Designed miniproteins, single chains, continued (3). Designs and how they scored, part 63

Each design is a single chain, and the fold is of that chain. pLDDT is the mean over its residues in the fold that is shown.

## One batch from the design tools (miniprotein)

Design m10161
Fold by ESMFold2-Fast:
Structure m10161 (fold): chain A 85 residues (1-85)
Amino acid sequence: MEEELRERERREVIREVAEKLREIGDELDELLEKAKGKFREVLKLLVEAIKKGLSEEEIRERLRELGLDDEAIEVALKAYKKAKE
């Protein structure tokens, strides 16, 4: 029963994330290209930012810590703003 409950919770989170990702389709493709192998970490951060309501400045700082350049950070912020709308 424990594994079944965890799978249910995981599926709900994945579904919420997938819905938000569909809303930023074109921006997500651009982000995948510019993140250069850090896409998973960036995506995880953006999902957390949407759920927690992180400020643009906090998101920018965290993206810099992940090693993204300024161009990639701006693409990620554009995707975040569109997903939050």
Scores: mean pLDDT 68

Design m10162
Fold by ESMFold2-Fast:
Structure m10162 (fold): chain A 69 residues (1-69)
Amino acid sequence: GKEAGAKGAEAGDGGGAAGAAGNNQVSLMRGIEASKRGKEAAEKGDAEAGKEAYELGVQAQREGLRAAS
């Protein structure tokens, strides 16, 4: 359970201020949401919420990488 929370937290932290336009903000917001859900899932042992948080973290990371391309 804790791995999903850590993954979401890291996605949120990965949102850089160097990125311009709304894409960076969207990625950051998804990372924050994933971090919050991951922590809640880890504390409650909710596997479904953990999966959602993990997927949001992955999406946030992809958006960040896309901004760099």
Scores: mean pLDDT 63

Design m10163
Fold by ESMFold2-Fast:
Structure m10163 (fold): chain A 65 residues (1-65)
Amino acid sequence: AEEAIEKAREYLKSGNIEEAQEIVDRVRAALEEAEKAGVYIDPQRFERLKAEVDELKKEIEEKKK
C-alpha cells in the first residue's frame, strides 16, 4: 500500500493524473475491503494510509481543475 501511494505521487509529479487516480482508487478500495472484512491492520498504519489517500485525492482534484 505504501509503495502504491509513492507511485501515485510520482505520477502526479509527472502529470499523469489519470494513472495517479487509478492507483489512489485501488488503494482506497483495498482499505475499505480490509476494514469491512475485519482484517487486522495496525491502527496507526491504517489511519496513516487513509490520510495519505485522502491527501492524494485532494491533490488530484486540484490538478483536474
Scores: mean pLDDT 75

Design m10164
Fold by ESMFold2-Fast:
Structure m10164 (fold): chain A 56 residues (1-56)
Amino acid sequence: MEANLSPEAIAIARATLDALEAARAAGEPGFSPPALPDGVSELELSRAVRLELARR
């Protein structure tokens, strides 16, 4: 469990990776991630993405 990440960062990381997986399955070579919400840093999002990738 990662207690230091905001639920917003975790939600954005999951949504971004889910959208990327869906785009790749549909044969799309690229996709644009959603904008960061207020209060979520790039570092925090990077950590959330790494943890979500490790979970998959």
Scores: mean pLDDT 68

Design m10165
Fold by ESMFold2-Fast:
Structure m10165 (fold): chain A 64 residues (1-64)
Amino acid sequence: MITEEDREKFARFARAAHELIREKGRVPTIDEVAERAGLSKEEVIEVAKKIAGVDPETLLRLLG
């Protein structure tokens, strides 16, 4: 069900989220994560649902 492309996109998402949390000291917005990861907002939503089964906002709160 999860493709190599999905895993690559999730890795980019996770890296961007961790970098932004460290830099800002707060939970980043989906738009900030998408921009840093080089993904569209829709790609971020799709990857979060496929890999973690949750909304990206929920996933970011769990990481922050």
Scores: mean pLDDT 78

Design m10166
Fold by ESMFold2-Fast:
Structure m10166 (fold): chain A 71 residues (1-71)
Amino acid sequence: SKAEVDEKVKRAEEIIAQARASKDPSEKILLLAEAGVIALSLAVEARLTGDPYVEEAFNKIQDEIDAVAAA
């Protein structure tokens, strides 16, 4: 459901915010890996359902992970 997708996005964004705030490179990597597991869950759901809402949610979270990893 949209509510479950929104909750996954919120959880991933919270973890990504922690990664962005972290001064420890090792902690940052582990937090991004945790957010990555949520992104993978969204990617699988998008592939199974074909729902554009889930695909957009996956793209948003993956882009944010990539941005923090590249910094």
Scores: mean pLDDT 88

Design m10167
Fold by ESMFold2-Fast:
Structure m10167 (fold): chain A 85 residues (1-85)
Amino acid sequence: SPLDVLDEYERRAEELSKQKLTLEQIEQEVERADADLRRRLPDQVADAVTAGLYDAMLAGQTGYQGLLDMARLHFQNARGMLRQQ
């Protein structure tokens, strides 16, 4: 289900937020995620999940807590969009 896809990527974002990825690794993960999500979710929801994943990975690289808060907001927005369907 679309909610299972959100749960999958939210768990992945939390895991990746604990890793110090390079910018090239972050870009590669975002491209892979975007391609996967566009096949499984509506475009607007896929965009929100991809943004959340990006911010979570960047938080891992920088240690900046504000990026984790932004990632959470992106995932909450994605869940809100799915609840309207």
Scores: mean pLDDT 87

Design m10168
Fold by ESMFold2-Fast:
Structure m10168 (fold): chain A 70 residues (1-70)
Amino acid sequence: SKEEVLEVLEKIINAETAVEQWRYLQELVDLVAKMSEEEQKEVLEELKKRGDSKGVGYLELAITIVEIGK
């Protein structure tokens, strides 16, 4: 669900409080856990192409959390 990941990333970036950022990050982690490695790479490449350094950072963080949780 590439569109869901992009929507949640925008919510994280635009969140005004640490509590909201943490809530959306948890939602992003749950979404990433359901994605294939190929889907994760496609979203990362799109964010990099857009120059969305914050989106890349949060997505890489979510991927790392999923990997640690294995």
Scores: mean pLDDT 84

Design m10169
Fold by ESMFold2-Fast:
Structure m10169 (fold): chain A 82 residues (1-82)
Amino acid sequence: SALEEARAAAERVLAEMEAQFEALIAAETDEAKREQLRALLAALRAAMARIQGDESLSPADLLERTAQLAQVAREELAEAEA
């Protein structure tokens, strides 16, 4: 179904963002920055769980919310790499 396809796409996006955060956490030598990255990753996971748990969302809405969350995550990753 379109909803199953949208959820699978959202899960792939989350996995990609999680892998990028985990790579930065593993490479980070500053404990305070490492803790901040872990907090951002936890927030990303919590936000995605809320999106995936919202049964009122259409497939298109789910994809749009996932894209918005992924954009925020990419901006946070870019700031952490700078």
Scores: mean pLDDT 85

Design m10170
Fold by ESMFold2-Fast:
Formats: structure tokens, sequence, C-alpha cells
Structure m10170 (fold): chain A 80 residues (1-80)
């Protein structure tokens, strides 16, 4: 129902917030493991992209993607 969908989106947003603040590969790996456990494909994909980012340009692209997805999840929560 709507309550379960809300809880899932709130957890997705929480993990995206954590991913935006993550500074180490260990922190990103923990977020990836949690996202995969919960089936949060969007967060898992972004965490994998963050782990593969080796240049400032790639890190910037991932940061923008995280910000966009946080906006999408917040919009989806507002629709509920």
Amino acid sequence: GAARRRARLEEELRLLDELSEAKTEEEIKKILERAEELGLERVARLAKQALNAKTDEDEGVVAVAIAVHRTVVRRELARL
C-alpha cells in the first residue's frame, strides 16, 4: 500500500543522502550493500558509479546524478 511505498522511498532518500556525504570507498560499499539488500536499484547503480569514479570530472557527474535522483525521490514522496 501507500505506507509501504512511502517507507521504501524514505529509505531510498536516506541512502541517497548518505551517498552524497560519503567520502571513502568503504562508506560507498556499505551503502551499495544496503541498497542491493533492499532492491533499491537506483541507489545501487549510483553507488557503483561512485566506486568507479576515478577523476574529479567523474566524481562531479556522480554528484549531479545523486542530486537529480534525490529531487526525483522527493517529488515521488510528495505525490503520495
Scores: mean pLDDT 85

Design m10171
Fold by ESMFold2-Fast:
Order: structure tokens, then C-alpha cells, then sequence
Structure m10171 (fold): chain A 78 residues (1-78)
């Protein structure tokens, strides 16, 4: 099974932390690793590196995504 990663992106560290705390227990229970980035450039670089290593990556922009939508995207990614 390919490694699955949830990459959370936000320009606001507090918003990023709240989304991470909300999603991490559920994601980890499903075997999904959670990573965070505070810039679009870093998120793109990390996602590409993970994909090159054979991982499946879901990128969620926390600034434009509600917690409910983020959970729905994670459920569809699983």
C-alpha cells in the first residue's frame, strides 16, 4: 500500500495548529501521516518530494477550506 500523507497549508500558524489538532487523530487512526507547511512554495516542494518517493498526498489549504470540507476531502482520500 502506498504511503498516504495529509499536507496542511496555512499562512496563519494558529489556524494551522487548530486544523492539525482536529484532523491528526482521525488521519493517524487511518494510517495517514500529517505534515504542515506555512508557505505555498514549501507545500509544493514537500508534496513533490513525497510523490517522488511513491506517496499519495492530499494537500489542504486551511485558509480556504472549512474543517467540515477538510474532513470530507480526507474521507474521500482514504
Amino acid sequence: MPKRVLLLLSRDPERLQRMEEALRPYAESKGVEVLTATTEREARRLAQELIDQGAQVLVVDVDTTSPEEALARLDRFL
Scores: mean pLDDT 84

Design m10172
Fold by ESMFold2-Fast:
Formats: C-alpha cells, sequence, structure tokens
Structure m10172 (fold): chain A 70 residues (1-70)
C-alpha cells in the first residue's frame, strides 16, 4: 500500500539520520552499536517502502526511497 510505503519511508529516514548522528557522537563501542542498530532498522524500512512503492507502481515514491539509500 502507498500509505504504508510513505510511513515506512518517513520512519526509516528518521531512524537512519538518528542512527548516523548517534554513531558519529558515540563515546564507546556500546553507543556505536546502538547507532548502527538504528541505521540497519532505518535501511530495512526504506527498502520495504521501495518494494511497496514498486508494487503500487508509484514511481515517484520508489525514486524517493531509492535516493534515501544513497
Amino acid sequence: SVEQARKDLEEGKKLLEEGKKKLAEAKNAKEAAEGVGLILRGIGLILNAYLLAEKAKDEKLAEEAKKALS
């Protein structure tokens, strides 16, 4: 569904950005691992959004999801 794809893309982009910031600011290995975990969750949601957008034939949303991974 396009609605689910949009929500997954928004949440995924948020987690990816939060994870990147946490990783950059990490003071120890535990904090770095938490940042990486958020990045991986974010990537997963963006990939799901890309898949859902392609199934729905929403070319603009699919392109936005693909760009978010770059």
Scores: mean pLDDT 88

Design m10173
Fold by ESMFold2-Fast:
Structure m10173 (fold): chain A 79 residues (1-79)
Amino acid sequence: SAQTERDWAAVEAELGREVAERVIERLVADGYSRERAIELAHVAVVALREGLSAEEAAASTGLSKRAVSYAMRLVREVA
């Protein structure tokens, strides 16, 4: 979707393509769809950049706090 393309572009811009692809591959390996993995990675990157908690980031998106917290941890580990 257009939103998935925008979310991917934002993640790639923030992390670089190689790191962004590793984050998405790991989330997909963990059972998320590619679209959901991209959405989670985007929310995680924005949260880390803006100093938001996983709770604050999840509340604005409708994603689970656990999924956002996990994605934020994964971005920190891979980057």
Scores: mean pLDDT 86

Design m10174
Fold by ESMFold2-Fast:
Structure m10174 (fold): chain A 73 residues (1-73)
Amino acid sequence: MERQTSPVEEVKKVMPHVDPDLFRGGLYDIADEASPDKKEEAYKLADKAYTALQNGDYESAVKYTSELNKLAS
């Protein structure tokens, strides 16, 4: 059985109830924080995270969002 208490597991439980438009907007806001040379890659990561959410792949959605945050730092 998986972890009893984890922020990651809690996020996976909430993902089915996340507003897709709000999630997409948040991803694009993060992508906008990236430097100009990284913006294209940042928007691609945002699109991948959004597509994963739409497909019910919450693990990939979280992963791509995390990678986007690292790229935009």
Scores: mean pLDDT 72

Design m10175
Fold by ESMFold2-Fast:
Formats: sequence, C-alpha cells, structure tokens
Structure m10175 (fold): chain A 59 residues (1-59)
Amino acid sequence: MEGLEKLIEKARQAFDAVNEKKPLDEIKKLFDEMRKTAEELGLENIVKGIKESEKKILE
C-alpha cells in the first residue's frame, strides 16, 4: 500500500508541475522519480505509460 500511495503522490506532483508550466528540467526530474518508484514496485506497464507521457510532454 505505501509504495502505491507514494507512486500516486509522485504522479500528482509531476502532473501539477506540468499544469503550472514549471521548467522542463523540473518536470523531467519529477517524471524520473515517478518512473523509478513504479520500477521499484515492479509495475512494468505503468513504467511504460510514464515514459510515453514524459516523451509526449518533453517531446
């Protein structure tokens, strides 16, 4: 449970940064944190989704 809650919180922070138009380097760092958390949880499909979202945002 704690790991999943941490992933959700990291996702919220990353998308909030996108909506607030934070610098791209800060957004990338937040997406990297979210991806790392998903990797630690073994959620391969979620990791792929995070990478796709990051690519779309950063292009």
Scores: mean pLDDT 78

Design m10176
Fold by ESMFold2-Fast:
Structure m10176 (fold): chain A 85 residues (1-85)
Amino acid sequence: SPVELLQRVKEIVKRLPDMSREEQEEAIREIGELLSRVVPPHEAENLTTLIRSAVDALLKGNTGTASGLLGFVLSILDSLIEEET
């Protein structure tokens, strides 16, 4: 269901800061695939762009920027889940 796919994306996003670089790259690919099944292409692209920016911030040691971006992504995912229920 769309709700289950969005909840899966949310779980992956929450785990991103604890992942290795290789795991983050695989996670972003999985998120993109899951999002493409439930949201319009433009929205999926915007969300993956925000997630990639957060991962780039983590790589630069900008943890505040990364947590802000990931928190924003999680809030969008929560809104999408509520729209499906």
Scores: mean pLDDT 85

Design m10177
Fold by ESMFold2-Fast:
Structure m10177 (fold): chain A 66 residues (1-66)
Amino acid sequence: SGDAVIARIAEAEARRLAEELAAERGWTIDGPVRVEVGPTSVVASVTLRDAAGRRETLTLRGRRMP
């Protein structure tokens, strides 16, 4: 379905950005990419762990067009 394709693209993009950010800052990815596909929006979230062991959330938001 279109939602599955959109979710896969959003997940891949969020993972790529999280990996780049983690490598750049010496952080680690802490858990899976979570994706929510709505009728007008797509939100992807990734939890990272910073150098102090604190959890930080990276959120990507996009709009869906008809």
Scores: mean pLDDT 83

Design m10178
Fold by ESMFold2-Fast:
Structure m10178 (fold): chain A 97 residues (1-97)
Amino acid sequence: SLEEYEELLLESTEEVIEERKASGEEAAAVHRVVSLAIDRIRERKVETLEELLEALREAAREFLDHMRKVSNASEEFLERVRELLELVLERLRERLS
């Protein structure tokens, strides 16, 4: 269900943030991407794992591009946030496989 996908995404996000000891700024960036992905999931009425993963990938690309261009974020910071988001994607695949 849509609600189950949202809950799993949020739980997977918090587990990755804790396990990888993300900084407050890294955690805030990851949470923002996840919030954008949830908005996209609701808008598209996502029904499959593949659609869920694509929504998260699209939100990540858009947000990271915005941070690079507008927020003058360092490449090191952007790569770290990207790494954390890839780990969230991996955990979602493991939970829904």
Scores: mean pLDDT 84

Design m10179
Fold by ESMFold2-Fast:
Structure m10179 (fold): chain A 89 residues (1-89)
Amino acid sequence: SAAEVEELLKRMKEILEEIKRIYKKVNDPNASLEEKKELYREALMLEAEAVMLAMLAFELTGKIPDEMAEILEEMTKLMNGIEAILKKQ
């Protein structure tokens, strides 16, 4: 239903805000490489949850809502940023 999709979208927005917080922590020059790697693993699990929520919305409606697709795109950009930081050490 529309109400179920709205609940999924709300959770995806919460996950996006959590990944943004992780991105800021990974950008902290005082954080250890080990801490940054653990934060990246946490972000990967959150991104996987967001993908699952988008897939569930697709099962309910026959399409991924545009707002969810935009959130997934923003998450991908943040994850690429985290990976770039880790590769530079």
Scores: mean pLDDT 89

Design m10180
Fold by ESMFold2-Fast:
Structure m10180 (fold): chain A 57 residues (1-57)
Amino acid sequence: SEEYRSHLQAEIQKEENAEDSLAEGLVNSVGWPEDLARKFARIIVQEAIKAYEQMLS
C-alpha cells in the first residue's frame, strides 16, 4: 500500500541520516579508529537501505 511505501522511504532516509551518528558513536564511545568506524557505519547503513529498497520493489 502507499502507506507502507511511504514508511519504507522514511526508514531509508533515517538510515542515511544515522550514518554519521553511528560512526561518531563508535569513535567517541567505543574508541574505534575513524576509518574503521566510517567503513562499518557505511556497510551497516547500506545493507539496511538495500533491504528497504528490495521491499519497495
Scores: mean pLDDT 81

Design m10181
Fold by ESMFold2-Fast:
Structure m10181 (fold): chain A 92 residues (1-92)
Amino acid sequence: MEALKEHDRRAAEEALRLLEEEIEAGRRYTDPIEQTSLQFLLLAVMQDAEFAGDRELLRRVAEVARRLAEVSTPETAELLRRIARRAEELAE
């Protein structure tokens, strides 16, 4: 598999870190537009990490997706947990 470019990997890790900081600050994600954007971001990072064989980044996607599920609407939470499970499976 082609490795992720250092810049792209750092950008992905930074985006995930910022999301975790927002959740820790008490942010809730109930806006459908924001939820869709976050789902797309997580799926894109997961696909890039899978293609590159970056298991550490896949584990980070799973962690952040699970945390986002706890602060999202029930429908979005279900999809986020599905993303987390897939990312964990790919990280094996």
Scores: mean pLDDT 79

Design m10182
Fold by ESMFold2-Fast:
Formats: sequence, structure tokens, C-alpha cells
Structure m10182 (fold): chain A 92 residues (1-92)
Amino acid sequence: SAVEAAREAAEHARKAKEAAEKGDLKKAAEHLEEAARHLSEAMKELGISEVLSEEEIEELKKEVEKLSPEEQAKIAERMEGIARQLAEYAES
């Protein structure tokens, strides 16, 4: 369901922030990739327009791995916020 996908995205975004804060940049990037996949799935189920393709998600992961821990944590925080809002919208 869209609610389940959005909640999974929020959970992965939280784990990405925790990994980035610990300096585990690869782990943070992996969780951000999963968050992006689940966000894309939730948006697709809600009928929201074109979301990131699998190829675009993979390229984003490569770019995210080059970022500082602070930058990865900020991205994760934004993704968690978006995912939480999508979950609330899907429940309404």
C-alpha cells in the first residue's frame, strides 16, 4: 500500500541519517537509495506524476556517496519529512 511504502521510506531515511552521523557514508547512501525506491513506489500508488526511475535512483546513490556526512544527513532529514507527509496523505 502507499501508506506502507511511505512508512518504509521514512524508516530508511531515519537509518540513513543515523549512518551519516556515525560517518558510515556507504551505509547512509544505501539507506537513501532504499528510501528513494519506497518513496517512488508510494507516489506511484497515489497516482502522483512521474517519479525517479531505477537507473536515476542508482545514479543518485553514486552522487550521494561523494557527499559529506552533514550533506547526507540533511538529505535524509528532508526525505524523512516528505515520506511522513505522504503517509499522512495516503491515510486521509
Scores: mean pLDDT 79

Design m10183
Fold by ESMFold2-Fast:
Structure m10183 (fold): chain A 96 residues (1-96)
Amino acid sequence: SAKEKEQLILDLKMIKISLSGEIMVLETFKKKYPEFADALDKVIEELKKIISDIDTLLSTANSLSLQELEDKYKDLQDRALAAMQRATALQNQIMS
């Protein structure tokens, strides 16, 4: 339904906000811990790629079926969760 598509679009936008916030945190870590810049950059670029893929999905969301949007949403959600977990693990490693 249109309402279910609207909810998925909002959920995608919320994931994008969370990933953008994490990039800001990691950029701050790069300034404080420049010896970890290469490792942090790899995670930042992964997060930026997921944001780019979310933007692509958002631009086409209205032309997709509910099932197609749900399947693509689930893939992006799983990728975002995995990347956020890697970001957290790296932050914990730097601070130990």
Scores: mean pLDDT 91

Design m10184
Fold by ESMFold2-Fast:
Structure m10184 (fold): chain A 82 residues (1-82)
Amino acid sequence: MLSKETLEQKKKEIAAGDHNWDDETLAHLVVLLGLVESLEEAKALPKEERLALLRANLDKLTGEMLLEAEIEGGLERIKKAI
């Protein structure tokens, strides 16, 4: 489980628009927060729009959502590399 400190640090990175976040993880976070209806819809959004939606909803972001998005985004990157 993410510590409170790690979660707050990740929220600060999103709020700052940190480009170190990969597109896949951001798409999964947008879906997990219920900001779009599907992963396809999330992927249709440019990275800046995904970041804007996340910044507007940082108060709703949980450590569980962040871990799930990082896992799913990581798996998607592995599949895309093949």
Scores: mean pLDDT 75

Design m10185
Fold by ESMFold2-Fast:
Structure m10185 (fold): chain A 70 residues (1-70)
Amino acid sequence: MTPLDYVRKAFEHLRAGDYDKANEYHAKAEELSKDPRYKKDTEEMLGISWDVTGGGFGEGFPDWEVTESR
C-alpha cells in the first residue's frame, strides 16, 4: 500500500468514528512517506491537514475513493 492509501483508510475510519484505527493508518502513512520511493505521495500528504480532535479535515471532506485492487 502507498502512503495515500493509508491516508484514505484513516479518513474512512475517522468518518466512522474509529479514531484509534484512523490514527494507526495515518501513522503508517507518515512512516511510508519517509521513503523516497513514495515522493509523490509524500508531497500530497504534506498538503493534507490532519486533526482528529478538531473533526478531521476542517475544510470539507477529501475526495478519496476506495480503489479496486486485483
Scores: mean pLDDT 62

Design m10186
Fold by ESMFold2-Fast:
Structure m10186 (fold): chain A 93 residues (1-93)
Amino acid sequence: TQTERKKIEDMLKAIDERLKELEKRAKEVAASDPRKFELMDQAEKAETRILREGYDEEQQKTIAELEAEDKESTVLGKKKAHAVIVGEKLKAV
């Protein structure tokens, strides 16, 4: 539906903006203080769980598999996985 398409598009834009912010912060934190990097990762994990609530069961399973394969074990990798899933949903609608 048209409403579903708009919801998916808004979600994709939000994820893209967050990825840019996370990349900037990760670069700054990695250069200055590794301990702050750990705190940032914990906070972003909680935010990522909230995003998962917007997906159906099949997509949540796919996200979990992508997270498990993430060699960086960072929130940036998880956010990228979310962006891929949202992008696929947008193409399907």
Scores: mean pLDDT 55

Design m10187
Fold by ESMFold2-Fast:
Structure m10187 (fold): chain A 123 residues (1-123)
Amino acid sequence: ALSPEQWQEQALALLDRLESFLRTARASLERLLGPELVALLEQALAEFRRAVESGDLEAAKRAALTIALILTLHYLRLGIPKELIVQQWRNLLLPVDPAFAEELAQRLASLDEASLEAELAGL
């Protein structure tokens, strides 16, 4: 298990990679998700940063789930197989929180595109 300081460092490193991805993929994200979901993604990234910096693990997990739901919808709309998307999330989160990585992977594997759209519309 990571110490709280090691968890924070790895979570912020993951956030930097996600923010870099948003910057480089913005046109694709806006085309496939629309501006409202891109704005929700930016909000969730900001909430994740605040939660990690404050040590609020539960708030960080909620923000990470929102980020994962939005990006999974994006990749499904690109035609990427769900199994590869789920494995990517597991691999990204495994160094930070192995238990949460598996929990998130199982939740994403259970959702089809319509279920993802419904969950995001409720946010």
Scores: mean pLDDT 83

Design m10188
Fold by ESMFold2-Fast:
Structure m10188 (fold): chain A 86 residues (1-86)
Amino acid sequence: EMEEILKEYEALQKEARENKDYTPESAVKEEYMKAKLEKDEELVKKIEEMKKNGKSNEEILLELMRLQGYSEEEIKEAREELENYK
């Protein structure tokens, strides 16, 4: 139900705010829940397809950044940050 999705999204947001450090897996879950709450069916399907095709959480986040209009330089910096969490 939408209420359960909202609670999970709020919990992830709280963790990000309080700890300011969460895994790429948590970040992908947050984006997925946000897409569901916003009823962005295309984004939900794209995330599910990337997971099914075996893309890592890091690759999924970088692809989401491209879709959101981040620059190549910003994506490069994000890739370096994500590699530090391996």
Scores: mean pLDDT 71

Design m10189
Fold by ESMFold2-Fast:
Structure m10189 (fold): chain A 76 residues (1-76)
Amino acid sequence: MVDLTVSPNPAPDSTATVTASADGTAYLTNEQGELVATADVVDGKAVLSGLPPGNYTVSVVDAQGNQSEPVPLTVL
C-alpha cells in the first residue's frame, strides 16, 4: 500500500502537492469518475497545477502496481 497526502486541501491557488511513500504516478479523478490529470511522483512528490475549482479524488500507483487509498481534494 502506498501512503498518500495532498496539501493544501482545500487548495486555494489551483495547485496541490501530492506526497507519497513511493515514486510512481498520481491520478486525479473528478466527481464523475473521469480522469482529468496525471503527475509523476518523483522523490515522493508530485505537483498538480492548473486545477479548476471542484471536488476531486487523488490516488498514486507505484512502479510495482501498488495503489494508495483514495484521498479527496477540494479546489476552491
Scores: mean pLDDT 81

Design m10190
Fold by ESMFold2-Fast:
Structure m10190 (fold): chain A 68 residues (1-68)
Amino acid sequence: SKKITLTKKSGGATFGAGELEIDGEKGGGLVQWVGDEAVVKDLKTGEVYRGKITERTATKIVVDGELA
């Protein structure tokens, strides 16, 4: 599995889009989540990852995921 980090700009109560980091590679991403499960799309590659949320704050979500 991969550690996937999505960081949004401050101030929102919801995630949708943000800066994506996977294995040190940075880009843009979209996220949808329900409970502790997340689906993350890498906007550079079009790849979709699914996994478990391991950390969530107001500006950051960390997912332990794999290619969908």
Scores: mean pLDDT 75

Design m10191
Fold by ESMFold2-Fast:
Structure m10191 (fold): chain A 85 residues (1-85)
Amino acid sequence: SSMDIDNANSYTDWVRQRIDDMSRQVIDRNSDNPDSVQRVQDIVNQFYDDVDTINRTTSDPDERIRRVQQIYTRTVRQLNQIDRD
């Protein structure tokens, strides 16, 4: 239904905003380390590439949400690892 598509789009937009906010904060905390900043950019670029792939290859709204959730969880883990290194 159109509501299910709207929900999938809203969830994806929310996840994008969360990743943007988190990556900015990680960059701010690691601004004196250019290798860490580059690593954050690489992680964020990979996240957006993966979202674009899901949008091109998955038409089912529920499957889109599941796949976006999986890459969101992975991306959060990778960003948190920067702060621990």
Scores: mean pLDDT 88

Design m10192
Fold by ESMFold2-Fast:
Structure m10192 (fold): chain A 80 residues (1-80)
Amino acid sequence: MSSEEIIEKYLEEMEKLIEETRDLPVEEAVEILRKKQLELIEEAKKVLSPMDVVKLELRLVGMMVGHVILIRNPSSAHLL
């Protein structure tokens, strides 16, 4: 399995978890996603080069931030 294949596998796991947590309160969803991100990065360090770990980390952060942005502004209820 190439580094790219391993990265894709971890991204798929994060994607599934994001879908699974979408209906949860934002605080719980963020906590679960953060924990999973850290677990995936630690596991990746065992099998990927340092640079590929950084690439995975950036992609995971992007996915998580995207989900958090959707949670944070879905209703615009806090606008002024």
Scores: mean pLDDT 74

Design m10193
Fold by ESMFold2-Fast:
Structure m10193 (fold): chain A 97 residues (1-97)
Amino acid sequence: MSLEELALKGLQAVMDGNEKEAARYELELIRKVAERHGADPEALKPVFEAMEEAIEKGDIVRFNRLADEFLELVPDREGALADIKAARTAARQKLSA
């Protein structure tokens, strides 16, 4: 699944009022972008598991904090954030068409 498809699925879940599903798509988007920008999946595994637990419990404050911590573990954080922004922009354009 492309970054644009993950962002689109996340936006669709938000529109449907499904906050847990939206957070799951956001987590997968962050994970793929982190992997592209040099993050070690094994080093990220504990943070990824904690983020999944936060989603299941509906703890959005903890999820957002862990998402910031996850991104700090990415060597090219600026490039990762740029890819996330580009994917979200493309997804919004697709929904507008």
Scores: mean pLDDT 80

Design m10194
Fold by ESMFold2-Fast:
Formats: C-alpha cells, sequence, structure tokens
Structure m10194 (fold): chain A 82 residues (1-82)
C-alpha cells in the first residue's frame, strides 16, 4: 500500500539523516543542512500522499530522493573528509 511504502521511506530517510548527523556532529553547518534536507523530504512524502500519487510514482520519487541524500553525504564527505 502507499501508506506502507511512505512509512518505509520515512524510516529510511530518518535513519540516513541520523547516521549523517552523528558522522558530522562536530560541524553545526553540516548538521543544520542535514536536518533541513530531512524535514523537506518528509514534508514531500506527506504531500505525495495528499495528492494521491500511485505506489509506482511514490517508489520512483522516493528512490530519487534517497539518491539526493546520498549525494548530499558525498558533498559533505568532500568538504569535511571524515
Amino acid sequence: SVDELIEKLKKEIKERAQKMIEKYKDNPEAVSLIKQLEDDILKLLDYWKEQGLSEEEVRTLGENYLAIIDAAEKYLDEKVKE
């Protein structure tokens, strides 16, 4: 169901964000960026549900936003190098 898929995506996003926050905990700017990215994506998931997106649409968009989180981590790795 769309509800189960969104719940799964929220968990994956929160877990990735939590790991990144722990990794960059000594960098307030990085932590702020990660928290903002997490909040924005979680709001988008709720919006997709409100708009009645299909499971296929939610899955595809969810995969794209997980890739955006991965790209953000790579960007922070390049700048902070942990």
Scores: mean pLDDT 84

Design m10195
Fold by ESMFold2-Fast:
Structure m10195 (fold): chain A 100 residues (1-100)
Amino acid sequence: MVDEAAKELAKDNDKRIKELEKSKSKDISSKLTVLYFVSGVAGDYKTAGRIYKMMGELSEDLKLKAQYYKLASEYYKKNGDYKRSKEYEEQAKKLEEEYK
């Protein structure tokens, strides 16, 4: 996808993500869903990874938390961020052990 469009969406999404990180309200999931679709259109895997990371962090359900961290790991890997990908993969595995 076009690098210029991805850069603009990444900057806008970074600002929106920072605002969501400050919020613990119930409406976070709808905002994250919008950001996911926006980043998907541009192929912005970095933003998609951050969105799933935040969903994992905000989730109290261990099973959902693990699933979100797995998705974050996959998108970080697609973005070439292997360090974060591995980190969230390991976090997901630990969570899977906890809810078994």
Scores: mean pLDDT 67

